# Designs tried in a protein design run: designed miniproteins, single chains. Part 31

Each design is a single chain, and the fold is of that chain. pLDDT is the mean over its residues in the fold that is shown.

## One batch from the design tools (miniprotein)

Design m1058
Fold by ESMFold2-Fast:
Structure m1058 (fold): chain A 73 residues (1-73)
Amino acid sequence: MKLSEKELEYLVELTKKMISGDPKEAAAVKPPSLLHGKIIGEAAALLMKKGKNPSEEEIREAVEEAYEKVQKE
């Protein structure tokens, strides 16, 4: 099922906090469900592999890719 625009924006915000490099911001990320947590974790892993400060668009793309991957499991 397709992510709503509001849900996608919310996941992007949480992913930004997780990859911020601030341990307090990362620790404050409380996913609303196990599925949301898995999506955020996969998106963060994808962005970390790209190595440098991701743009808003790159974060959005990583979240969408993570969602597609999680849906196949």
Scores: mean pLDDT 73

Design m1059
Fold by ESMFold2-Fast:
Structure m1059 (fold): chain A 73 residues (1-73)
Amino acid sequence: MDKEVREKLIEEAKKTVEQAYERGILSEEEKEEYLKKLEEIEADPEADIKEVIEIMVELGVKELEAAVKAVTK
């Protein structure tokens, strides 16, 4: 994976974290934890991009859980 693709994935992941927080899906602590992990991956060119994908998947699962709770609450 080249540098441009890596940078775009990290940028999209950061946007997804911020949007999830604004929608009330993430707590402030969860937001800070995800952003810190993404910044560490961004600062380390040897970091596995798979970690970014895993964060995006986790956020997607939390978003689905929030949607289910909104319907059943």
Scores: mean pLDDT 78

Design m1060
Fold by ESMFold2-Fast:
Structure m1060 (fold): chain A 94 residues (1-94)
Amino acid sequence: SLEELEKEAEELEKEALRLYLRGQHLIARNAPREEILAVLEEALRKLEEAKKVYEEIKKMAQERGDEETVKKAERALESLEKLTEEVRRLKEQV
């Protein structure tokens, strides 16, 4: 269902954000490179999963004529893309 997909996407987004913040914390503490990269790579995987779910939400909302949910999904996708770019930039600096 659309509601189940929205919950799944939100949980994946929250997990990705937690992993990103964890990666920043590990860098600040000068943790081993391998540990930092593993956390950031996991964050990127969660972001890709969240994007796929939001794309499905957008398609379902478009089919239903639910303009509000389409716009909400588009804003979420833009936010996830910005976070993905931040995580990639952080990973390249490690």
Scores: mean pLDDT 89

Design m1061
Fold by ESMFold2-Fast:
Structure m1061 (fold): chain A 80 residues (1-80)
Amino acid sequence: AASPEEIAAAREALAALEEALQAAQAGEPEKTIRLPDGTVVTVHPDGTIEVTGPDGRSVTLTAEQAQEAIDRLREELAAA
């Protein structure tokens, strides 16, 4: 099973991705969400979501890819 710290981090990531996807779908493209671990989630004007980890690595997600990430995190949390 995942550690309590990993589960807490996954819950924070899930909440941030859900908020970012809602903002993108609502047409709020300038939203930036900062997580306690230093991860930054940015919603761009084109509706894409950029996730920058605490190590400085970035990934850009489409709304579809963000939904896939949300679904995966929900499954991981349900399995923990």
Scores: mean pLDDT 77

Design m1062
Fold by ESMFold2-Fast:
Structure m1062 (fold): chain A 75 residues (1-75)
Amino acid sequence: SMAEMQEIIKEGEKIQEELVEMWEKLDEEKKKKAFEYAGKIIQELQKEKGSPMELLKKALEKLKELLEYVKEIEK
């Protein structure tokens, strides 16, 4: 449980680092799109229910979705 939490947190930190790097490459229009998409993800995540571990896993899933979106629009 604790080891699994630490693993998820480390994966999330790596994704956040990649998101920061990708953000610096985006033009103004793409930054706006990424920001709007992130807002939608945050709203979806706020509606989620579960244990702390389940919520952490859902947060990681949403971070992965955001990174994939940013990678797609950066092209």
Scores: mean pLDDT 83

Design m1063
Fold by ESMFold2-Fast:
Structure m1063 (fold): chain A 80 residues (1-80)
Amino acid sequence: MSRRERLLEALRTLRRELEELYEELKDKNPEAAEIVKEAIERVEEWIRRLEAGHEPSDEELLELTRELVEAGKKVAELLA
């Protein structure tokens, strides 16, 4: 399995898990659900780039990871 194939598998798994979280939150906490929806859109953007043959740098992946961590912090704050 190539690096790109492993990244695509990981991002597709993450997208599914975020979609499940969105369904749980949309009625319980709409503000948190909107943050999760934005994270889904960002992950989908990266899936499209990888499918188009883009080879992400480690710095690009770290930036995506930092964005997802920040989104997670905001969701946690809204649920507290």
Scores: mean pLDDT 86

Design m1064
Fold by ESMFold2-Fast:
Structure m1064 (fold): chain A 57 residues (1-57)
Amino acid sequence: GAALSEEEREALTERALASLRRVPGVTDEQLAAVREAGARATTADEIERAAVRQLLK
């Protein structure tokens, strides 16, 4: 997708984290991994993939 602004990256990362927090058994370490990936992300797809990776564990 298109490159994200800093504000868009933060908003999408928080939405991904909110979704993950609703999944039973998600750990603080998994949430931290998604937040770290979000901070480095340039696209929405990168944030989505980081969240999906944690759900598959």
Scores: mean pLDDT 78

Design m1065
Fold by ESMFold2-Fast:
Formats: structure tokens, C-alpha cells, sequence
Structure m1065 (fold): chain A 75 residues (1-75)
């Protein structure tokens, strides 16, 4: 992931009202900075949620990242 992806993940973590979505975004940002790839199973264990829920939260995070990218491109 590029440096901007980490920035967007951190922004999602800071602005998300759902603590589980915030925690997932923080874990993804940290893993990306460390050059690590975490499986959905590993993320599910860390968060204490199901793999299906991780997929749903990841989709929400991806949508928020795309919204942030679109805003940055217009600025």
C-alpha cells in the first residue's frame, strides 16, 4: 500500500463512530506501515468478530477511502 492509503485508513479510524470499524482501520494502517498483510481470519480474531463482519467493515472502510480520495483529487 502507498503512504496515502495509511493516511486514509487513519482518517477513517479517527472519524468512524463505530469502535469496531475504527479498530479495524487502525489494524490495517499499522499492518500496512509494517509491510504486513493480515488475513480476514487474523483480523476477525484480533477484533473478536466473524470473518463475514470483517468483510462488511472492510467494504465500508473501502467506500470511505474512495470518498476521501475523490475529495483530495478535487482539492
Amino acid sequence: MAEKEVKYLRKVAETSKDPKVSKLAKLLAKATEEGKTLSYGELAKELGISVSTVRKYRALINQKIEDLREKEEKE
Scores: mean pLDDT 77

Design m1066
Fold by ESMFold2-Fast:
Structure m1066 (fold): chain A 90 residues (1-90)
Amino acid sequence: MEEEERRRLERMRELLAEIERAEAAGDEARKLALLRELARLVVETEMERLKAQGVSKEEIRKELEENKAEADAITDLASRLLLEALKEYL
């Protein structure tokens, strides 16, 4: 678990460095693609943590559906990318 968490953190650092390079180059399309990849990795890490605690994907799907109005109110880009990645993971 610690070893797997370390690998995910290292990958996140790599993605952050690539995002900085894309931003410096003015490559908005690449930056957005890298941000989506980072969001997927963040969601995967959190979902593995919840699974280890005994939370099922079905329970998470129900929670998301029950809180749909709150989820639909999310307008900031980072939170929307995380929600998109979560829906894709489920």
Scores: mean pLDDT 76

Design m1067
Fold by ESMFold2-Fast:
Structure m1067 (fold): chain A 72 residues (1-72)
Amino acid sequence: MPPEILEVVVPESAKVGETVTSSLTVRFPDGSVATTSKTEVATSVGEHSVTLTATGPRDGTTVTLTLSWRVV
């Protein structure tokens, strides 16, 4: 089976000085589930992006997703 994205968490918007956490949970073809997350402080107004890569623990298969969020 192909990798399946189970959950994506990304803030729609944040304020300067807020801590932002983005996460990605993937089920891999071997039935394993992996979650990856990144935490960042919003330091400037504007559009920001985060790239999340989840790696399957048995076969090394990777799923990469780039998410955008805004600081207001």
Scores: mean pLDDT 80

Design m1068
Fold by ESMFold2-Fast:
Structure m1068 (fold): chain A 81 residues (1-81)
Amino acid sequence: SMAEIEKLKKEIEALRKRIEEFKEEIKRLEKELKELKANLSKENVSKLVGTEIRLIGLKTEIELSERRIKRLEEELAKLEK
């Protein structure tokens, strides 16, 4: 139905927007990580480690969201057939 198609399109759009937000956060954190590595000190080690963990987490979230989009796009294609 058209209602089902619209729901899937909205979910895909929401996931794509979320991925873009994660990508912008990654850009900010990668810049911060570069600055921390350039000025590495004993006091900055915990912040460096925390930033690297957050980057791994965001990259994982993007991968999971992209896999979800692929599944939803496959479902959408079946409904439009």
Scores: mean pLDDT 87

Design m1069
Fold by ESMFold2-Fast:
Structure m1069 (fold): chain A 68 residues (1-68)
Amino acid sequence: MSPLAKKVKEILEKYGFKISDEQAERLARLLSDPNVTIDQLAAELQRLLGLSPGTARTLAALLLKELE
């Protein structure tokens, strides 16, 4: 697992979300794009975790803040 994927998994676990190593790597690939938007990240979180649009957008913003 990449260092970024490990950090993503740790951040999501901090907010109560357990994800697989493969899901963490998928999110890490998206986050490695410097042009990733909150909306793109929120859409991926909705798909992977089954979140509502509002919850996914909030979690996406928190992830970007914790990584920057």
Scores: mean pLDDT 81

Design m1070
Fold by ESMFold2-Fast:
Structure m1070 (fold): chain A 66 residues (1-66)
Amino acid sequence: DDVNRVMSIRRGLITTSRNNRRRSDDYRRRGDIYDGIDSDRGGRYYGESDDARSESDRNVSRADSL
């Protein structure tokens, strides 16, 4: 049955996905700060635009909340 084969494959995929997530969580707990690692491993220029934008939004929300 083709259906049985597809279901088996899906189950395997879900298990591997969960395993990967757990590993990531363990790494975070081992290290206090992984900001440096993220910069090194990411190898991409995230830019200040995202940070600046996020901070602006936070400031507006905070002022309004007050």
Scores: mean pLDDT 48

Design m1071
Fold by ESMFold2-Fast:
Structure m1071 (fold): chain A 80 residues (1-80)
Amino acid sequence: SSMLEELYKFIESLDISEEVKEELKKLAEEIEAGKGLDLERLNKILEKVPEEYREEIRRKLIELDIEVGIEEIREGVAKL
């Protein structure tokens, strides 16, 4: 999705550790896999991220979770 591509580009552009980038990418992969967004784990990861990036990262991951959730509902209705 365009949101996932934008999120990946944003994460790669950040001046943060590769470990933190990997953790954020794993959250995005879990959302795409239909597992949803772990907000508690996200907040813990964001403590390692500069404050200026936290709100945009949180927003993009929440938007991705909403997009995937809406698509799953649409697919479920289409199968009825």
Scores: mean pLDDT 79

Design m1072
Fold by ESMFold2-Fast:
Structure m1072 (fold): chain A 71 residues (1-71)
Amino acid sequence: EPLTDENIEDGVLVIEIAVDYTIAKNSKDKEVLEDALKRLEEIKERAQKLGMENTVKDAEEAIKRIKELLK
């Protein structure tokens, strides 16, 4: 069974990044965008601690996109 705590955590981080990015892209509500940004910053920090380099890069890209939408 490949569903170890580590594998589950990796999958959750990828899904959370995708969800937060989708919310940011489709919403112009500043409060929703700021909440998504906060969640992505948290995901990035967790991914860095886990050594998930690709997830960190995905989170950074999503953070950049949200910051552009907040202008």
Scores: mean pLDDT 73

Design m1073
Fold by ESMFold2-Fast:
Structure m1073 (fold): chain A 72 residues (1-72)
Amino acid sequence: MMRGVLLTLPKSADVQALLDFIEANGGRLLHLEDAGDHYLIGAEVPEAAVEALRAMVAAQGGTLRDLGPARP
């Protein structure tokens, strides 16, 4: 199943590494916003990839908000 996620990342974060992870795991980018002092990234990722993505985001000083199941 696909999950909708919202990532909040500091400007120091390696955004490209997170985007590469999403693509490599069969996810897709929905939104990328530079909010001045942070980045906001909306994406859909397979449920199995959510925990690994959460760990990567946390290691970068960011947060991942799980928005629930996306339609297949």
Scores: mean pLDDT 82

Design m1074
Fold by ESMFold2-Fast:
Structure m1074 (fold): chain A 67 residues (1-67)
Amino acid sequence: DQQKQKALQAIKDAEQAAKATGNPDVIATVQTVVDQARQLVDQGNYQQAYNLAQRARDAARAFRQGS
């Protein structure tokens, strides 16, 4: 359950980071990745879901910074 909660929190963090960019294409792309992460949570693959969500968050942050 704790691993599931961490994965769900990482998904929320990724969505928040994408929204912070204000770019609809980035938001849509991150949403696709987040949907994949949610499927992994449903399958019990919490660590993979967490890693995928963290990568999405990092990508959104990198986009916002420009480099």
Scores: mean pLDDT 82

Design m1075
Fold by ESMFold2-Fast:
Structure m1075 (fold): chain A 100 residues (1-100)
Amino acid sequence: SNRELMEKYVKEAKKLIDEMEEASDEELLHLIGKIKILFREMLEIAKESNADKELIEELEKLVKEVEEIYKKHLEGAPKKEIIEKMREIVKKAEEIVKKF
């Protein structure tokens, strides 16, 4: 089901965040990029399944928030702050997926 696939993507995002704690700055960029791809895939599934407009808008906002974190990392934000913000975003994604 679409919900089960989205739940799988959220679980994969959580695993990628756990990898961030041991990552170099370069590896951290790649991990953030992978999570952005997962959230974009979730957004595409929502759009293709004719999900409620509000849920689509919430997923679009999450993609933008990941892009903002990527930019903050490039601007020299501390790794701990990046990881904490990514954990918050994944929790939001998990709550959105429950609405499917």
Scores: mean pLDDT 87

Design m1076
Fold by ESMFold2-Fast:
Structure m1076 (fold): chain A 104 residues (1-104)
Amino acid sequence: SLKEEIEKLQKEVDAFRKEVDARYEELMKTASEELKKRIEEFKAWVDEQIDEINSLLERAKKLYEEGKEEEAQKVIDEARFRLNLVKFIADTEFWLFEKEIEKE
């Protein structure tokens, strides 16, 4: 059901936020001051993306409650696509930061 899709996607977003926060905390323990600035700026961008995805999920929930199932599905699909894209970008950039720290 659409309700189950929203709940599952919300759990994926919550899990991703926790993973990002943990990875950020680890990087910030060992990064140089210059690198910390770049990591903080990137983390801020990721947090903004997660907040936007959460806004899409709230919109999808409201559309579902209003009986607008086709519109809710489109918003769920947009949120899922955006989550997958942000996950890919975040994994790549955090990996690059980890490699930069290893060279220090």
Scores: mean pLDDT 90

Design m1077
Fold by ESMFold2-Fast:
Structure m1077 (fold): chain A 73 residues (1-73)
Amino acid sequence: DNSRERHRYTRDTTKKNHGTDLTWTNTEDTVRFVQQDRQGGIEGGLFGRRTYNLGKGPLESGLSATMMARLER
């Protein structure tokens, strides 16, 4: 009985790991790049989900606005 739930989790986990939307991976990397760009001025490629993933960053007063501007350029 417990094996059924365990197997379900295994398949579900495998599907998540295997079927994970590439957009999610890119979203995290994108945010990471722009954050580093703000901190050190490293060039970052913010492409795809601009406004939604830009909210994920350090508590900077202009982080989101700056990232949006970069994406608009």
Scores: mean pLDDT 37

Design m1078
Fold by ESMFold2-Fast:
Structure m1078 (fold): chain A 50 residues (1-50)
Amino acid sequence: MQEELDLALEQRKRALELANDPSATEGEKSMYLNMARAMDQRAKELQEKL
């Protein structure tokens, strides 16, 4: 569970970095922001189950 939480937080960080890349298109930014939101939700669910 803790390792899964760490992975979700790392994936969220990576998605946010990709969303903030100046070369990313509007579609790519939207996709990465949605991924970051999904990872944030996953991290919260894992924290609640700990």
Scores: mean pLDDT 79

Design m1079
Fold by ESMFold2-Fast:
Structure m1079 (fold): chain A 71 residues (1-71)
Amino acid sequence: SKREEVIKEVVEYVREKSEEAGLTPEQTQELIDIAKHAVNTLFERHPDMPPEEVIRRVREVVDLEIAYYKS
């Protein structure tokens, strides 16, 4: 499904960004769970949103969460 493909892409993004930021495995897993929840929320609230826009918005959430972990 489109949702499964989007989840796969955002999980890969989380893994790459978490490695770059030096996050622990536990922090990485928490961020994966946050990203998955964000995808599900956007698909439910905005069913007509293009997958590319969902990915962009979730990447922004991931970047903000990483910045918060580093503050």
Scores: mean pLDDT 87

Design m1080
Fold by ESMFold2-Fast:
Structure m1080 (fold): chain A 81 residues (1-81)
Amino acid sequence: MVPSQEEFIDHLVAAATQLARELRAAQPDLPDASLRHWIVALGRREVREWAKEQGLSPEEEAELIAELEARITAALDALAA
């Protein structure tokens, strides 16, 4: 079963949060900017591939990327607090 757009984005945000925890544990000296850059770049790739598989329009893909970037940023900010 293919997840809904909401379930897919929720899953990626949860995965990004978990990856951030793991990277912080494995590489405590890793700069926050580098960690955020890598996680967002990975998330953008996942959205693009999923959008192609689902036959989404370029507009829908762009909206999902924007939502994912905003939600990852908020989740990582919450982890830093």
Scores: mean pLDDT 81

Design m1081
Fold by ESMFold2-Fast:
Structure m1081 (fold): chain A 64 residues (1-64)
Amino acid sequence: TLEEAVALGAELYRARQAAGLSQREVAEMAGLSQSTVSNLERATGRLPSPEELARVRATVARLR
């Protein structure tokens, strides 16, 4: 859902900042484009696919 995507984007941003990683580095870990990571963290652009959301969830878990 949109609400789920927005919440995940905010969590991704916080996890990435805590880990000291760039958007590019997180994108490489998640198998996503840097633009997709940027759009997710800003809650802008298109709604991510279920597959992209699953990759974001897995990446956040790896950053903990």
Scores: mean pLDDT 79

Design m1082
Fold by ESMFold2-Fast:
Structure m1082 (fold): chain A 117 residues (1-117)
Amino acid sequence: LSDAERKARAQAQIQRVLEYLETAIYIMKQIKPYLSADQQARVDALMARMRDLQQQLQNADPSDLQSLTSLFSEVARVLDELAKIFRDAGFYDDAALFQRLRDEVLKQLNTLKKWAA
């Protein structure tokens, strides 16, 4: 792959991860009213972190593979935390969706690590 082709693919991966974050935020907003007060507080904290990650990804340099690797790792971690909260709350289908989004982010993370090597 040329440097231009790697940059274009990295940019496409950034856009895909941004779409995953938007999907997660949408589901969180819909389900939040049905959660306990403690679960709502945890969801609000994760939503704030997801919005911060969206801003960081929008401003990310697609040629900075180290920064992208760190950001994708944080996205995967937040999605894993979200899946656990929803599973504990009994929203198993939404928890499974968050785990699928996490697995896709980890797959993209592994690709970035191979390009950085």
Scores: mean pLDDT 87

Design m1083
Fold by ESMFold2-Fast:
Structure m1083 (fold): chain A 75 residues (1-75)
Amino acid sequence: KELENKGGLLISTGLLLRMAGEVSLEVYRLLGEKNPERREELEEEGRRIRERLEKRSEELIKKGEELIKKAKELE
């Protein structure tokens, strides 16, 4: 159950990071609308943050899934 709990926590954290990435993209889009002179810079920064968080999300979800699989093999 310890490995299963850790796996679940990693998956949940990964999903939260994915959501944070999408929120960041939207926030930077809105900042670009309010700051037209910096629009391209802000939109690019939002995309970079989203990509970074999505990559980290995928890594955490994969590790969490591996821990859950290992827990099932030990039962």
Scores: mean pLDDT 84

Design m1084
Fold by ESMFold2-Fast:
Structure m1084 (fold): chain A 95 residues (1-95)
Amino acid sequence: MLVEIAARLARRDTESGRDPLESAGLAAAEATRGGADLREAAEAAGKAVGVDPEEALRKAEEILRNPTEGMLAAREAARELRRVGDEIDEELAAR
């Protein structure tokens, strides 16, 4: 689930005009803070926006060492995506 959120967050950021590499790095860093494996999160986010997984991994590691305003924006977007996912799951569970 966290790896899937990384892919969705990276796509959303790229669609809103953010650089694909920056989007992938921010998404992977946020997913890693949530408990995802860094390499898996970077690979998923990179693939989602057409960025090399190794470049996405390097960018995510840099962001985790030096959190930026972009990291805070990524956290907020990730929380919104998790909330929407939970609402959909509740609707499906209601049957």
Scores: mean pLDDT 75

Design m1085
Fold by ESMFold2-Fast:
Structure m1085 (fold): chain A 73 residues (1-73)
Amino acid sequence: ADELIEQGKAALEAGNYAEAARLFKQAVDENPTPSLGALAVAAERAAQTGDIRPARLAWERYEKDPNAPIALP
């Protein structure tokens, strides 16, 4: 799972958004967490739109806390 996450980040930084989304989805399947799920969705959006910003924000959240709890309202 950790290797998939690191490979996903590398793909994201290389501009291979579809590959990043695929890798993050595999990581979610092995170890589902809210922040990792959000990261997979954001990478998929980046692949569809070409806008990496949501994926970078999701990565920052994941890097800070892989099991990030839901934000307080």
Scores: mean pLDDT 71

Design m1086
Fold by ESMFold2-Fast:
Structure m1086 (fold): chain A 81 residues (1-81)
Amino acid sequence: SELGEKLGLLGIANAALGGDLEAAEELLKNMKKYLKNEEVIKEAEEIIRLGKKGDFESIKKKREELKKEIEELRKERLKKE
């Protein structure tokens, strides 16, 4: 679930940076239905808000952090098998 949560946040950040706020909002809507982790939901809401304000530099920083966390988790699992 941890990896899934981070992948969801990355998807929202990518959509917001690409100017596709509709896709970002749809991903957030899905997170709210199936995920009760308020911290993750608040992060997603913040990313979308930053996108709407045009604060792309803040989103890029969040996206790079998420990408590193996700890739480390994926590589650790893949390299074991």
Scores: mean pLDDT 79

Design m1087
Fold by ESMFold2-Fast:
Structure m1087 (fold): chain A 89 residues (1-89)
Amino acid sequence: LPVKPGQRVGIVGDPGSPMTGGVMSGLIGLGAEVTLRRATSVDQAREAALELSKEVDIVVVVTGPTTSLDVAQAAREAAEAAGTPVIGP
């Protein structure tokens, strides 16, 4: 993964999901500075990714039962459109 110690990483996902918690824990273990934004809808995902793109080096999009592929794709496309590197579907 292209995540380095000290990088600012934004996570788009459901903070109530164990999948989001696992990704967050892993990134913190790598020494990343992590910011989490809740997204469980396409509109929330787009907004979260755009706001994170202003303050982080990389956006990570987490899929799961409460964060569908469509929601994850919206976050990814918004981050890519903002010129921010993105990891996810």
Scores: mean pLDDT 78

Design m1088
Fold by ESMFold2-Fast:
Structure m1088 (fold): chain A 77 residues (1-77)
Amino acid sequence: PSPFETAMRQVEESTKQALESIRNGDSESAVRHANEISPEVGERVRRLLDKGDYEGAKKLVEDEGKRALDTLRSLAS
């Protein structure tokens, strides 16, 4: 597998785990997995979860995970 394929799989897994953690109300695991996408995403997810904005946190993880995958896909071409 290419380095880009490996990185894309890691982003997909981190995004999935963050979303599952948000759905289950596990804020610590959600922030940890969001941080694996990027530290900025982890911090922003933490702020939303602290406010009780679970839908905002979910949307942020989905949007930033997709953005990271799109960037890696662009670099792989």
Scores: mean pLDDT 84

Design m1089
Fold by ESMFold2-Fast:
Structure m1089 (fold): chain A 63 residues (1-63)
Amino acid sequence: VEITSEIVTAGGVTNEVITIKAKTKEELEKAVEQLQKEDPSLELSSIRETADGYEAVLTKRLP
């Protein structure tokens, strides 16, 4: 599982964007659940199937 975090500021709004990549849907779902347990303010934006597995995007609005 690969997890990448970026902070994006646009139009005066700052968001943390977390991208999770996993080879299987089960691994992806477990990683998403773990992150949301650690930070309940993370919202699941999308899940998609890729040629190499699965990818999820989580977003959190920062103050």
Scores: mean pLDDT 80

Design m1090
Fold by ESMFold2-Fast:
Structure m1090 (fold): chain A 92 residues (1-92)
Amino acid sequence: SELADEILRETAERVRNAKSIDEILDALGEGEQRLEEAYKEGKLSKEDYVAGSMALGVAQLAVAVGKVSGESVEEMKRLALKSLENGLNGKF
């Protein structure tokens, strides 16, 4: 889906520009909200919504685990971006 891909790409850009862990989590949360609203409005198929939601959810979990483990902001960006790339490449 072009719209699902747009939401994931825009979320990835916000993650790249984030200066803190909280900004990474905010970017991922806003991406999930946009994806949910698009699905509720009938703009996404269930399959595209599930795939995008999985990419964002895995990114959020990876960042949350990294935060608890004391990982750097750059490492948490890397983990989040990898999950979003997997979503964009249809690996979910």
Scores: mean pLDDT 87

Design m1091
Fold by ESMFold2-Fast:
Structure m1091 (fold): chain A 91 residues (1-91)
Amino acid sequence: MVKKLTVVLPDGTVVTGYVSEKSPLAAFDKLTLTRVEGSNNTFTVTLPDGSKKEVTIKIGMELPEEIPEDTIWIVAKDGKEAAELGKLIRA
């Protein structure tokens, strides 16, 4: 099963994300992402206990059956939205 949550991208854009219910990220309703220098899809999240965790963002038009515990999945309605989200993630 997956949990729906609010994701704030490094540019301040707010999107809906999905995480595994087994992920530590599932304890949150909102995540704020900081980009890792030199990476196109790896980000750092600060957890409420003050620890930092690396997460990967993936974009797809369909929700997968299983999401890895370190992954935030964003569902795009179509290829145009997926491309725009990809630009915001890589900015």
Scores: mean pLDDT 76

Design m1092
Fold by ESMFold2-Fast:
Formats: sequence, C-alpha cells, structure tokens
Structure m1092 (fold): chain A 78 residues (1-78)
Amino acid sequence: MKKAEELIKKAREYIDKGNDAALAGDVETASQYYRKAADYYREAAKHLEESGASPETVEKYRQLADDAERAAEALLAP
C-alpha cells in the first residue's frame, strides 16, 4: 500500500505539472509530464494488484494511466 500511495502522489504531481505546461502553451513539455503521470499510475496499479487490492481499485488507476496517456497523445496530434 505505502509504495502505491507514493506512486499515486507522484502521478498527481506530474498531472499538475502537465496542466501548468499546457496552460503556458508548452504542449511538448505537457505531453512529457502526462506520460510520466501515466507511468506512475500504471506502476501504482501493479503494486496495488500485487498487494491484494480490489480489482476495482486496480482498474481505477489503470484507467487514470490510460487517461493521462490519451491526454499526452491528444496534445501532440496534428
């Protein structure tokens, strides 16, 4: 649990940094931060699954990772 909590906190920090960069018009930096957030959410989901968290909780963080990755892709889409 503690490791997953730390990873979730880092993911949220990178979402905030991505949002700030996007507001500043720095779409490349925002995309990089959203990708880092996705990686942290995905790692958190893995640790939650390994620690016996509910499938619903694991799926929640996998979905947040997918959402962050989609946000990164949308910023760089032509």
Scores: mean pLDDT 85

Design m1093
Fold by ESMFold2-Fast:
Parts: structure tokens; C-alpha cells; sequence
Structure m1093 (fold): chain A 83 residues (1-83)
């Protein structure tokens, strides 16, 4: 199924919100850029398909990238609470 402009806009807004939450917890710009690049396609596809499991997978991918970038479990928990 092709994503609509509305699906793309929703995915971009959610990725921006997630990036802002990661930045607030001290994630590096490199970590944020990597998360944005990997999460946006997965999230756009999940929104277009109305796929709740895919949406959760996209969020978990961003949190795994944040963890790999050096964020603590406590920082990851705070990001998860904002999403």
C-alpha cells in the first residue's frame, strides 16, 4: 500500500517528537540522525498499514539505537514515557 501525504506527515511528526525526547536525555546528534534515518521508513510503513506491532517495533528500534549510543536504562524509560 502506498503511504499518503497524511501518513508521511504523521510519521515525520512522531519521529521529530522521538528525536526531541532523545535530545532532551542527552543523545548525541549522530545517534539522533541514525535513529531518524532508520525509524522513519519503518514508522511510515506501519502508519500506512495501520500496523500497531510495526509501530511498536519502530519505537523499540529508536530506543535500541539510543541505548547503543550510550543512554542509560533510566534515560530510555523517560523517552518511552514521552511516546
Amino acid sequence: MFPTQQDIDQASALVSHLADAMRAEGASQGTINLARGLVLPTLTGAIAANDEEGLQHAIDLALDIARAGGLSDEQIARIRQRV
Scores: mean pLDDT 83

